# Designed miniproteins, single chains, continued (3), part 70

Each design is a single chain, and the fold is of that chain. pLDDT is the mean over its residues in the fold that is shown.

## One batch from the design tools (miniprotein)

Design m10417
Fold by ESMFold2-Fast:
Structure m10417 (fold): chain A 72 residues (1-72)
Amino acid sequence: EPLIDIIRAQPLLYEKLLELGLSKEEAADFIVRIQILYGRFVTKEQLLAYLKKYVPEEEAERIVDELVEKFT
């Protein structure tokens, strides 16, 4: 199972969250909280489940797939 390095993925993930309409504070809180919950290395399933709280499922899947391709 691929593990996404959230620290390495952070700049792209932050940018994607802002593009989806999250505030700078909400995007920063997202990145901090996912690391608190799952640590530095998260599964596709963990990231998808958390991201779905903020964005539509199809958009969440698209972002998670991009992060898996670049940061596994």
Scores: mean pLDDT 82

Design m10418
Fold by ESMFold2-Fast:
Structure m10418 (fold): chain A 89 residues (1-89)
Amino acid sequence: ASAAAWSDEEARRLYREEAERLRELGHDEIVELIEEIQRLLEQLFGRRVALRAAAVLAREVVRLLEAGVPEEEIVERLRELKRELEEAL
């Protein structure tokens, strides 16, 4: 994927599109976790990395849900990532 080629505006737009898709499917908890992860990534690596990572993460989550991966498994993976990032602060 050409995530490194995205402008900040493109990364924000792509994230919004995927986040809206997730909310339409009732996965509000997943969106909240991705936004918490984005805030941690911004503190650790800066806004540019955080914006692109959030968009990529949201797209991957949508793909996993469409492939039939259960929400609880995705939530578990996201909580693990969040914990790792919190420990790196």
Scores: mean pLDDT 85

Design m10419
Fold by ESMFold2-Fast:
Structure m10419 (fold): chain A 83 residues (1-83)
Amino acid sequence: MVLTEEERKKGQEITNLPNEEKIKLIEELKEKGIISEDMAELFKYAIEEKYDKAAELARQKLTLDEVNEAVAKMVDYILEKIK
């Protein structure tokens, strides 16, 4: 996936959002069926800086392909919303 300078800037803006707004976005993605409940939990742990719990969940319940697919879907959703 090739990101434009503008898309990268918007991605940076999103990563700089308060944790509460990031969690809201993750819940919205889960409710719309864009990501699974396990992926939503993983992203919430990462947002809360619980990287040990995020890594353990990923190792036990998720494949790298599932993580990559969820990230791609999340990026596509955000880019579509920006347009």
Scores: mean pLDDT 70

Design m10420
Fold by ESMFold2-Fast:
Structure m10420 (fold): chain A 63 residues (1-63)
Amino acid sequence: DLTRTMALILATLTAIKALKAGKSEQEALEIAIRTVMEKFGLSREEAEKIARIGLEQAKNLLK
C-alpha cells in the first residue's frame, strides 16, 4: 500500500544518511525506526519491520 511504500522509502533514505554520517548499522536502524514511527504514526513493531528492509536496501545502494 502507499503508506508502507512511503515509509520504506523514508526508512531507506534515513538509513543512507545515517550510514554516510558514520553511524553504525544498529544506530542507523534505530534512527530509521524512530523516524518512521514519528512521520507515519506506526507502531514500533511495524516500524522495525520496515526499517530493517530499508537498512538492507540502503546497504545495497551504498555498494
Scores: mean pLDDT 87

Design m10421
Fold by ESMFold2-Fast:
Structure m10421 (fold): chain A 75 residues (1-75)
Amino acid sequence: GVMEEAKRLLEEMKELKKQVETESDPIKLIGIILRSIGLVLDIERLGADKSIIEEAEKIYKEIVDLAKKKIDEID
């Protein structure tokens, strides 16, 4: 169902957040950002509850902020 599928996508986003915390390669960091955007869009297209969408958006923002900080430190 929508609820179970949305939870699985949220778990994928949590895994991406763990990956961005340990990754230092800027190309891989960009890849993680692009994948996280895709997961947010997938959750939204499922018509998930607002609370699930808000949680996905929080994780996405955390991924982008951390990845950007790491990339900026290399430049």
Scores: mean pLDDT 85

Design m10422
Fold by ESMFold2-Fast:
Structure m10422 (fold): chain A 113 residues (1-113)
Amino acid sequence: EVDELVKQLKSKDVKTRVQAIEKLTELSIEKPEEVVPKAIPALIEALKDKDPLVRAQAALALGKIAKEVPAEYIKPFLPQIVPELEKALKDEEEAVRYAAKLALENLKKNVPE
């Protein structure tokens, strides 16, 4: 299930990539222990997608995971997540920058050091 969704993030169809992000986010909330270690690296790669809608959705997904998933499952991935969201703050598209800002705010509030 998770591995198929990660593969769908490489689809040529933008809608398929967005739907894969949404489903990975929901599964991360439902089954954090199983899903989060696979979903977070995939969502970080989606932050670099060619389509700004996919990049914005990846940032929103990381923010929602930070808000809804227990901090213990996210904390090990903070060194990988934070630098990539900080890069997304400099994205050419305003929607991506805004999504990255919200995600970083959710991480700071819900996954404290």
Scores: mean pLDDT 87

Design m10423
Fold by ESMFold2-Fast:
Structure m10423 (fold): chain A 66 residues (1-66)
Amino acid sequence: MEEKKKLLEENVERIILETLEAILEERGLSLEEATEEDIREAAKLTGVPESKVREVLEKALKEKKE
């Protein structure tokens, strides 16, 4: 049961991140340059709250620095 929940959350985070990256690539921006507009668009496309998109973005920025 734990594996199934983790896989679902991991898949959702991956889709959110890929969607945000696609939006930023279209604008010629990096993840560090993401604006509130980009976060709103990613939230709209993925059907998750803006707070979740922001959480995924912050996590990705921390991981890229390691």
Scores: mean pLDDT 76

Design m10424
Fold by ESMFold2-Fast:
Structure m10424 (fold): chain A 100 residues (1-100)
Amino acid sequence: MKELEAEIEAAMVRLAAAVTLTTGGSPEGTLPLLVEALGHEDPEVREAAVESLGRVAKAFPEAALPAVREALGHEDPEVREAVARAAIASGDPALIAAAA
């Protein structure tokens, strides 16, 4: 039962990113949702958030940079590590530099 909830949340995270990437819509609404999902209790949701944040950050690096910088200061070291992984996965030099 908990696995099904995690699959649904992971799918919703990936769908939000896919819609933003496909429509060229505002990443400002999607980025906070992806960052919040990085702190999720379920590893499947966290991995979906890392993958999705990396993709959105690659497409919209300037919009992602302040969100990534804020999350790199998060209280939870696991959230900081997940944000760093997403920033590196984006391939954007400014995001990679912020994570280093």
Scores: mean pLDDT 79

Design m10425
Fold by ESMFold2-Fast:
Structure m10425 (fold): chain A 94 residues (1-94)
Amino acid sequence: SKEAELVVKRIRDHLETVKQLKENIERLKEDYEKGLISKEQYDKAIETYKKVAERHVELMRRDLEEARRLGLPDEVIAWMEKQLEEAEKILKEI
């Protein structure tokens, strides 16, 4: 269904966003270590990126529940669970 296609796309897009936020955080750490930004600017930016990442992980959990409700194949559900696990791992590391 169109709804099934959108749920699969959303999981992929959310993981990509979480990965991009990790890269942005790593760049901020480098800028801070080089003295290009203040500790206050660094801490505020990290907090903001973490909150955005947390929201995307929450949305991925909702997308997974919707996929189960729509009766997507077990193989697709298992793939989506792995995407969520990767996003949750990134969230714990940042």
Scores: mean pLDDT 90

Design m10426
Fold by ESMFold2-Fast:
Structure m10426 (fold): chain A 97 residues (1-97)
Amino acid sequence: MNLEEFRERFDGTAENLRELLEEAVRRVEPEAEEARKAGVAMEDFAKRLAERGELVGLVLLRDLETLEALAEAAEEAGLLEVAEQLREEAARIRAAA
């Protein structure tokens, strides 16, 4: 699941947000298991996922646009603590640049 697909399918509810994130993880689980068995480093696997726009890879690499998009979705869904944590992480990344 890429960020565009996520944005199109997100309906503003916490339940839908959870379901979309669970689906994004499930879509990459077989590849994650194969990468683990092949001894691929997690960072290299995350880069591979991010190169094809997979939400999971972008989150693992702490992509600023993706973290900010998820923070906005969490805020809209009423998950204010999750939104704050994501915004704090995005701010730390921005400050480190």
Scores: mean pLDDT 83

Design m10427
Fold by ESMFold2-Fast:
Structure m10427 (fold): chain A 101 residues (1-101)
Amino acid sequence: SMQAKIDALRKKSRDLNKKSIEALNNGDFATARKLSSESMDLLMEAKALELESQGKLDLSERLRKSLKESQKLEKEGDYSRSASVSTGSLLRVIGEQIDAE
């Protein structure tokens, strides 16, 4: 089901975030940034699927565009900028979804 896919993505995101915190605590800042960025990408994918299940295709498309930009920055090694794009986009979409309720 769609909900099972969303739940699986959110669980994987939490697992990566936990590993990111462990890396940070061990002084591995590069690994922490990478895992944090990947965790955020999974949250964006989960949110896009949730929006699609609600018929909010315009918000989903905007979030998917930002996800692609974030993934491009990750491939270029720019995990900090990737995280900023992902976080900013997710917060804007969540805010607009709340305002549309």
Scores: mean pLDDT 85

Design m10428
Fold by ESMFold2-Fast:
Structure m10428 (fold): chain A 94 residues (1-94)
Amino acid sequence: SMEEIEKLIEEMEELVKKMEEEKDEKKFRELANRFVELYTEIARLINKENGKEVSEERAEQLKRDLLEEMNSLSKKDQLSWLRGMVLLARKELE
């Protein structure tokens, strides 16, 4: 549902706030994994609302690709990337 998607986006926004303050690298990675899981679930739900199915295999591949992209960036660029992903998710609700 659109309400469920909005709630997941709000959870992503709260994760970004926590990640901006997070000094522990291991905990930052845990938050990043959760963030990517939320984004992947939002992508699946949006596709379902549009009559498109995303396979579990495709969803897992998306999650891996997103984590690889983020991990290729500097810490500063990772935070910018995370904020950009939230904006992309919000645009899908327009």
Scores: mean pLDDT 84

Design m10429
Fold by ESMFold2-Fast:
Structure m10429 (fold): chain A 75 residues (1-75)
Amino acid sequence: MDEKLLETLEEVLSKNMPPEEAEISVEIVRLVLEGRLKEAVELANKANPGVELSEEDVRRGAEVALAMAAEILKA
C-alpha cells in the first residue's frame, strides 16, 4: 500500500520538477513512513540548504504529500 502511494507521488512530482528532485522528495517521504524521521530531516535539509527544517516540518510535509497522493490514487 505505501509503495503504491510513493509511486503515485513520484508520478505527480515528476510532471512538475526534475527527476532528481522528485526522487529526493519521495525518499524523504519513504524515510518518514519507515519511522526514520531523523534521516528524513537530514536529507530534507541537504536538499534545501539554508532552510532549517524541523522534524515536525518534515513529518507534516510528508503527511500532506501522502494525503495528496492517496486522493489522486482514489480518483
Scores: mean pLDDT 78

Design m10430
Fold by ESMFold2-Fast:
Structure m10430 (fold): chain A 64 residues (1-64)
Amino acid sequence: EEKTDATLEKMRDNMEKAGLLDLAAELEEVLADPNRTQEQVEEAVRRAVEALGEVTFKETEERS
């Protein structure tokens, strides 16, 4: 719970900051469910990583 949940919470926060509200809400639901399946966690993480990867590059440009 410690490492996985902390990582997922950070991903949710980053998605929210990036304006990916639908993905952030979906990840929040997964985090809120103590009986979530491993498949749900893996799918949510995969989507978050893919979306955040694209946004991270653009954020650097916007700060210039």
Scores: mean pLDDT 67

Design m10431
Fold by ESMFold2-Fast:
Structure m10431 (fold): chain A 85 residues (1-85)
Amino acid sequence: MAALTAAARALAAELEAELREAEELLRESERTGDLEKEIEALRRLLEVQERLLEAARAAGDAVGVEVATRMVEEIRARLREAEER
C-alpha cells in the first residue's frame, strides 16, 4: 500500500494548517469584535473541515470522521450565532 504518498500526506497537512489559520482568524475577529471577519473565518473553517471529513471517509478513518463531523457541527452553530449578531 503506497497510495498515501508523501504528496498526499503533504496535502493533508496543508489542509490542517489552513484549518488552524482559519480558527486563529476566528479567535482574532472575536477579540476585535469584527463580525464580518468572524463570518468570513467561519466560512473558510467550514470549507476546510468539510474537506477533511470527506478525506477521512474516503480513507475509512472512523476516528477522523467522528472528529471532523463534530467540528463541522460546531462551526455551523458558530456561523449561525455570528449571523444573528
Scores: mean pLDDT 77

Design m10432
Fold by ESMFold2-Fast:
Structure m10432 (fold): chain A 71 residues (1-71)
Amino acid sequence: SEAKIKKIQEQIKKLRQQILNSPQSQIPALSAQLYDAQKEYVKIANPDVVDRIANDPVGQMLDADDEAFKS
């Protein structure tokens, strides 16, 4: 649903900003949360491509999602 997609997009945006402003000790935990949120976003926003996302889902989604977080 659109509401879930927007919520996950907000979470990803917030996590990216937190990583930028966080001490090095917190980066691994925040990066893990960011990865999980991106995976959840793919599942909800692109259910028809789930089967193709196995080995390099993050690489492909980084290019596609970059525009979603521009503003």
Scores: mean pLDDT 67

Design m10433
Fold by ESMFold2-Fast:
Structure m10433 (fold): chain A 92 residues (1-92)
Amino acid sequence: SEAAEAVKATEPTVRRLEELAREAIANPEKARSLLEEMVRLAKEAIAAAETEVARRYLLANTVQLLDLVGIQLPEYRDYVEELKAELLAFAE
């Protein structure tokens, strides 16, 4: 389906975001810069996406991964909420 093709196109970016989230959780001292890199990569990918399905899928996956980092690293929870708000405002 067209939606499945659009989602498949986002897979390399989503995998990179998952890698960045895992690295942040494994190395809390680097979490701030890794969270910033995640939001930067997500914004670039959302802006470059050819379809609304791809944009929404990238946004949803990034928000979920940001939440995972905030759950695993409570000291970054407030920063994660700021980054989520920034990403949601960008995607509008």
Scores: mean pLDDT 89

Design m10434
Fold by ESMFold2-Fast:
Order: structure tokens, then sequence, then C-alpha cells
Structure m10434 (fold): chain A 64 residues (1-64)
């Protein structure tokens, strides 16, 4: 089969999914579910990161 996506590709896809979910007005729970599916990570871990990191990341991108 095709090679698995690189860690960088997984992170890029996860960040993109978080950004899209924020734009859609989704809850951190819904965004965490999407990222967990894409990255193959624990949903609870992603949810915690969203509360502490991804929302702050969106603000930084707005200032860019």
Amino acid sequence: GPPPPSDLERLVNASKAAEEGIKEGLSNEEIAKRISELAGLDEETIRKQLEQGYAAGEEVRAIR
C-alpha cells in the first residue's frame, strides 16, 4: 500500500482541520474528533491541546 503520511503532513492536516472547524463555529469537542480521525491520536489529548493551543494559534494567524 502507499506509505503512511509523514508526521509533518499529519500536523499540517490536523492544524488545517482545527482552523476550518473554528471558522465553522464548531466546539472544541467536534474539532478534536475530526483531528483524532485524521492524525490517529487520542481524542482527549487533542481536545486538551485545542483548549490550550489551537485557539491561541488562530489569534496569532489573524495578527500575522
Scores: mean pLDDT 64

Design m10435
Fold by ESMFold2-Fast:
Structure m10435 (fold): chain A 83 residues (1-83)
Amino acid sequence: GGFKVGDVVEVTTDTGQKFIGEVLTDATKPGDILVIKVPGSNYTIEIKVTSLLGDNAATGVVIKSTLLPVGTKVTVKKLGKAE
């Protein structure tokens, strides 16, 4: 359950903005911090997990990012593994 280092995910904001990224931290429960790197850039999105939606998705809130305002509500969905 949850997200593991090396997972490829789609982050969708409540406004419909989408980012594909690679998971840099294990996040297995609500309250865990999910760090996602946008490929080809130095940009990261740090998300506090608010709920886990089975094995492939979670809801969360952005706590640190250069791409998204702090407090942005997001859904994170697994697409696969990077390698």
Scores: mean pLDDT 81

Design m10436
Fold by ESMFold2-Fast:
Structure m10436 (fold): chain A 56 residues (1-56)
Amino acid sequence: SLSELGKQLKELVEKNASPEELQKVKDEAIAAATSESERLAVEREGERAIKEAQSK
């Protein structure tokens, strides 16, 4: 799940997806997380992807 999320976010960044699209994916993944630790990991991964998209 987390590894697939990371791959999906990376593909979206490579396709020049908007930061808003990445935030939506992050929010959905947070809602699907089963633990607080997973939610924090998803939030961190999502923020990383959004930052990369904004820097590009």
Scores: mean pLDDT 77

Design m10437
Fold by ESMFold2-Fast:
Structure m10437 (fold): chain A 91 residues (1-91)
Amino acid sequence: SLEELLERIDLAAEDLKKVIEAPDSEVSEEEKLQAVKTFIAETKKLLEEHPSEELREHVIKRLEELIKLAEELGRFDLAKLLREFLEELKS
């Protein structure tokens, strides 16, 4: 169902947020980068398998929140990857 898909995106975004916020002593810079790449790949696949305007808009909202978080933490490399995905979805 759409509700289940929205919840899956929310859980994935929350998990990624925790990874990004973690101290580099607990989660390395490379692990954070890989987590962002995995989130993008899995979310892109989900959207391709379940094309929905509501799901796409929900993903865009979560991406905007994650981009802001990454920028606030000075992780401009992570923010760039998330923004590139955001622009693909808005095209």
Scores: mean pLDDT 88

Design m10438
Fold by ESMFold2-Fast:
Structure m10438 (fold): chain A 100 residues (1-100)
Amino acid sequence: EKKKEEEELIEKALKILAEILGVSVEEVRKRVAASKARSLAAGYPEEEIREKFVKTAKLLIRAYELVKQKKDEKTIKEEAKKALKELGFSEEEISMLLGE
């Protein structure tokens, strides 16, 4: 089901983001929850937000898989930033997720 699929993919992506950023999974989860709440307040349907986060999660997982053997943190970060920007996250939202 969509909700369970969202939870599984987002949980995996949160762990990847936490490793990339050097922060706790809890901290990343808090930032993502805040971003989701803002999107809901802006009038986006919950289903649209879910699809956006699922797509982002899939892209982050793929980026991690591509560079995990080379351990290239820069490539992973660049792919993560690109995916977030293409999915409509603002530069400020990306900075918040990255802890800048």
Scores: mean pLDDT 69

Design m10439
Fold by ESMFold2-Fast:
Structure m10439 (fold): chain A 88 residues (1-88)
Amino acid sequence: GRMATVEEAKALFEENREALIEEYRKLGLSEETIKKLLELGEALIEGKEVEEIFELLKEILKLLGESYDEEEVREAIERIRKLVEEAK
């Protein structure tokens, strides 16, 4: 299987950064929300702690006016972090 390193994942993220920004703008998201979403993507690729990722996600959900289940969100973050680690 094709495994991506953290550096390869970062390079792909940077190559697609402008496309992601344009897609988020088309969804009507604010520049502040887009910035936080990009920070979340970078934090996930870097394998930051669940608490750091959760704090970023809290800010994003607050900006979107969404309600959430804290435990379900933490479990989703752990699954994504595991997938990122397995891709190394």
Scores: mean pLDDT 69

Design m10440
Fold by ESMFold2-Fast:
Structure m10440 (fold): chain A 94 residues (1-94)
Amino acid sequence: SSNLERAKELIAKHLDEETARRAESLLEIALRSSPEGRLVALATLVSMMLDEGVPEEVVREIVELLLSLEEDPAVREQGRRVVDQLIAQARARA
């Protein structure tokens, strides 16, 4: 998928090699998971990116690329809500 390839490219660009490898492993797990498992993997990836200081706009771009792979609009909406909450929590800790 071109959106998956673009998400991987952005992850590799903005994370160090070790953290990018962990992120790629999370994506591989997500591809084999239930919708709930994919949302957990997405939340873990977003937290990892925010902890590493990846800019919020880049995190949101990666999230939208990954959510574009979800066939169910309800899963996409739930994913956006989870990401918004994580970003709000990260801002509160700064």
Scores: mean pLDDT 86

Design m10441
Fold by ESMFold2-Fast:
Structure m10441 (fold): chain A 94 residues (1-94)
Amino acid sequence: AMRDEIASILEDLANVAKELGLEKVAELFRQAADEIRSGADPVAVLNRLIAELEKLRKEEKDPEKRFQIDVFIGLAEIILGILKIEAKRRNLPV
C-alpha cells in the first residue's frame, strides 16, 4: 500500500470524526496521518492509534459517542489488517 494513500484515508476519517464532534478522535487520526507522511512505520502508528482510541472509548460515558468510537477503532483495525497481510506477502520466500 502507498504511504500517501494510507495517510489520506486517515485524514478523511479525521474529518468525519470532527463533523461528529469527536474532536479527540479527529486529533488522533490527523496525528497518525502526519506521522505516516513523515516516514513513520504505518503498522506501529496504527497500533498506537488503536490503543489511544481504546482509552477514549473506556472514558466515554455517552453510548452514542461510544458506538461511534467503536466504529473508528474497527476501521483502524481493518487498515492495520490489510497492512499486516501486505507485509507478509512481501516477505514470502520465492
Scores: mean pLDDT 85

Design m10442
Fold by ESMFold2-Fast:
Structure m10442 (fold): chain A 86 residues (1-86)
Amino acid sequence: PIGVQLFKDSELAKKHLTKNSAIVVFSDEEGEPTLEDLIKNKDKYSLLIFIEEKYFDPSLFPNVPIFYVKKEGSLEETVIEILKKL
């Protein structure tokens, strides 16, 4: 089973990274790599770090796989829909 953790702070999220972690950034715009790219590769990851773009500092995550999800409605609604696909 894949673990999921939601963070509001990039420094705290960095402390929880494992060797098989990926980051999912929730934004108002479309970005790549996408949710579909994550789903195709989900078996490579044991932990997904969920974070909103406004709290995300990419400089803290060199060489960590990052996937982008456009918010469709609230953050909570978007998170629930993604969890159904994992």
Scores: mean pLDDT 84

Design m10443
Fold by ESMFold2-Fast:
Structure m10443 (fold): chain A 94 residues (1-94)
Amino acid sequence: MTPILLTTDTEVAPLTVHGYTEYEGTAAEILRKMLEEQEKDPRLRDLDVPGLKRPVKILSLEVTELSPTRAGFRVTRLLADGSEATVTGTLEIV
């Protein structure tokens, strides 16, 4: 179990999640696995955009390795009303 800190950057309020993951590797590798599993499960995908309408698809997904223990991400999704929502954040191995 790898201890992680996930922070999302939103205009309204940053969300910070402390937890553990079963995934191993660099922060970038762990983050890619987490985001790929989130895309496969519609229930998890529907929770990804707090305060916005349901996402219908991912338009872009970028993961940037900052260090072996830190990675950034940017995910842009198409919402049901035709608008786009972008969430950025970081994953840190603690």
Scores: mean pLDDT 67

Design m10444
Fold by ESMFold2-Fast:
Structure m10444 (fold): chain A 110 residues (1-110)
Amino acid sequence: EIEKLIEEAKKNNDLNLLKEALEKAIKEGNKEAIARVLRLLAEILKELAKVYGNASLKETNPELYKAIKETIEVFLPLFPEEAKEALKYVEEGKFSEAAKVLEEMAKKVE
């Protein structure tokens, strides 16, 4: 179930489906799936950094910006400090730095 949700989220660039997969992975204690979601979200943020280097994602695509923040917020109970740091970087448009925080979280879950 969770693995299929992650695969579909990746194929369709569907952050809502990625968030659903993450919530299920956390509920089931599936560390491998949690790490995979973190790595996929980091990859998405790295691609956004290439597109939005000097442009505000919040202004150009507020729905995507909200979806990213909501997905990171799901990690607050597991990684309160790292998730807060990643959220601050996203709010500042520092998507590459946010991605690095998510990659470190993935290493800790593994």
Scores: mean pLDDT 82

Design m10445
Fold by ESMFold2-Fast:
Structure m10445 (fold): chain A 68 residues (1-68)
Amino acid sequence: SEADTRAMLRDQIDMLEELAKKIKNPEVRKKVLELIEQARASLDAGNYPEALAKLREAWKLIEEERKK
């Protein structure tokens, strides 16, 4: 259901926000938090594909920082 999709995306946003707080590089942390804010705005607008796309971008940045 749409409610289940919304709840899942909200949970992913909350999880990524906690991971973002652990990023040591302040510029990367800021960029990840901006993407999370954009995902939240898209979710609130009912634009689930855009919310998911922004969360995927945030995940890629977190993963790249972990490789350094």
Scores: mean pLDDT 85

Design m10446
Fold by ESMFold2-Fast:
Structure m10446 (fold): chain A 76 residues (1-76)
Amino acid sequence: MPLTDEQKKLWKQALSLLNSGKYDEAKELFLKAKLTDPSVLDQTRGTPNSVKTDEDKKKLDEIIEEAKKQMEEYLK
């Protein structure tokens, strides 16, 4: 199904939060918009206490790319 207006709003807010460095809040919004796989959050919870590492940023990039891909498919 195409994205709803509510999902688009949540996606835009999540990107704004990522740009502001509010990573956890952005992940929650992407999940609420159903733009990412919940398993990504489960893997993040299993990560050691180094939450601001290159690996954490890599997982954020994956979430951004997934959201971007879903939006591009919606615009087709």
Scores: mean pLDDT 58

Design m10447
Fold by ESMFold2-Fast:
Structure m10447 (fold): chain A 67 residues (1-67)
Amino acid sequence: MPTTLPELIRAAAELLGKSVAELTVEEVIAALPQLLSGPVRLVAERDLRRHYAGLTGEEAIAAHRAA
């Protein structure tokens, strides 16, 4: 199970057959039901929408590392 933002984004990229540079945060959110279950999925969706909306997977990973 992906436990960090970079791991979650890479798992979504692998699932969708895209690179992290091609993947959008919105596509990660859409893939969450296949990657996470239960309350952790809802928390991840909220956090992604709150902090990383409009970014690519690569940009979100970079923003997470810079924080």
Scores: mean pLDDT 78

Design m10448
Fold by ESMFold2-Fast:
Structure m10448 (fold): chain A 61 residues (1-61)
Amino acid sequence: SLADIQQQIAETLARIHELSDKLDEAVAAGDAETAQRLLAEIQRLGLQFQQLLDQKQQLES
């Protein structure tokens, strides 16, 4: 449903923010391995976020 997609969008954004904070911490600590892993996860969530936005637009039409 539209409400479920809106909830998933909100949860995805919250996850991206959480991982971005962790990425900043890893970079500050010089932990390149953790930083690379977090960056990859953020990029995947960004793609999911875009797909959810596209699906929301389709349901609103």
Scores: mean pLDDT 88

Design m10449
Fold by ESMFold2-Fast:
Structure m10449 (fold): chain A 65 residues (1-65)
Amino acid sequence: SLKELLVQAIKAADAGDIDSTEKLAEEIKKLDPSLKELVDGFVEAVKAGDWARSSAYALLMAEKI
């Protein structure tokens, strides 16, 4: 489910696993293309180490799912 993929993406990001975070993000976008901008923002924030911003994007995605 989208919720399970989001949880796994957050766990990968928390572990510093950027490769897994990006793969899970692509799976989320395939299941719901309307989330593209939020998913892209989440991945960019994770890569930048901006945890406040990545958390905000994750919450916005959770509200839409």
Scores: mean pLDDT 85

Design m10450
Fold by ESMFold2-Fast:
Structure m10450 (fold): chain A 65 residues (1-65)
Amino acid sequence: SMEAELKKKIIEEHRKKALEEGNELYTQAEELRKLSASVGGVYKSKADFYLRQAEANFQTAELIE
């Protein structure tokens, strides 16, 4: 049905968004991790925070199966 197809598209868009946000957060975490290697301090904590947020987004994408 048309409604079932629209629902599938909405679910797939939510999964895509979670993956995209996870990848963006992971990229930011890697950049901050590189900064923490030279500067230390708050950059390590921020890198760890963004990594955990990326993991949460990837887990959300897996649950949207």
Scores: mean pLDDT 80

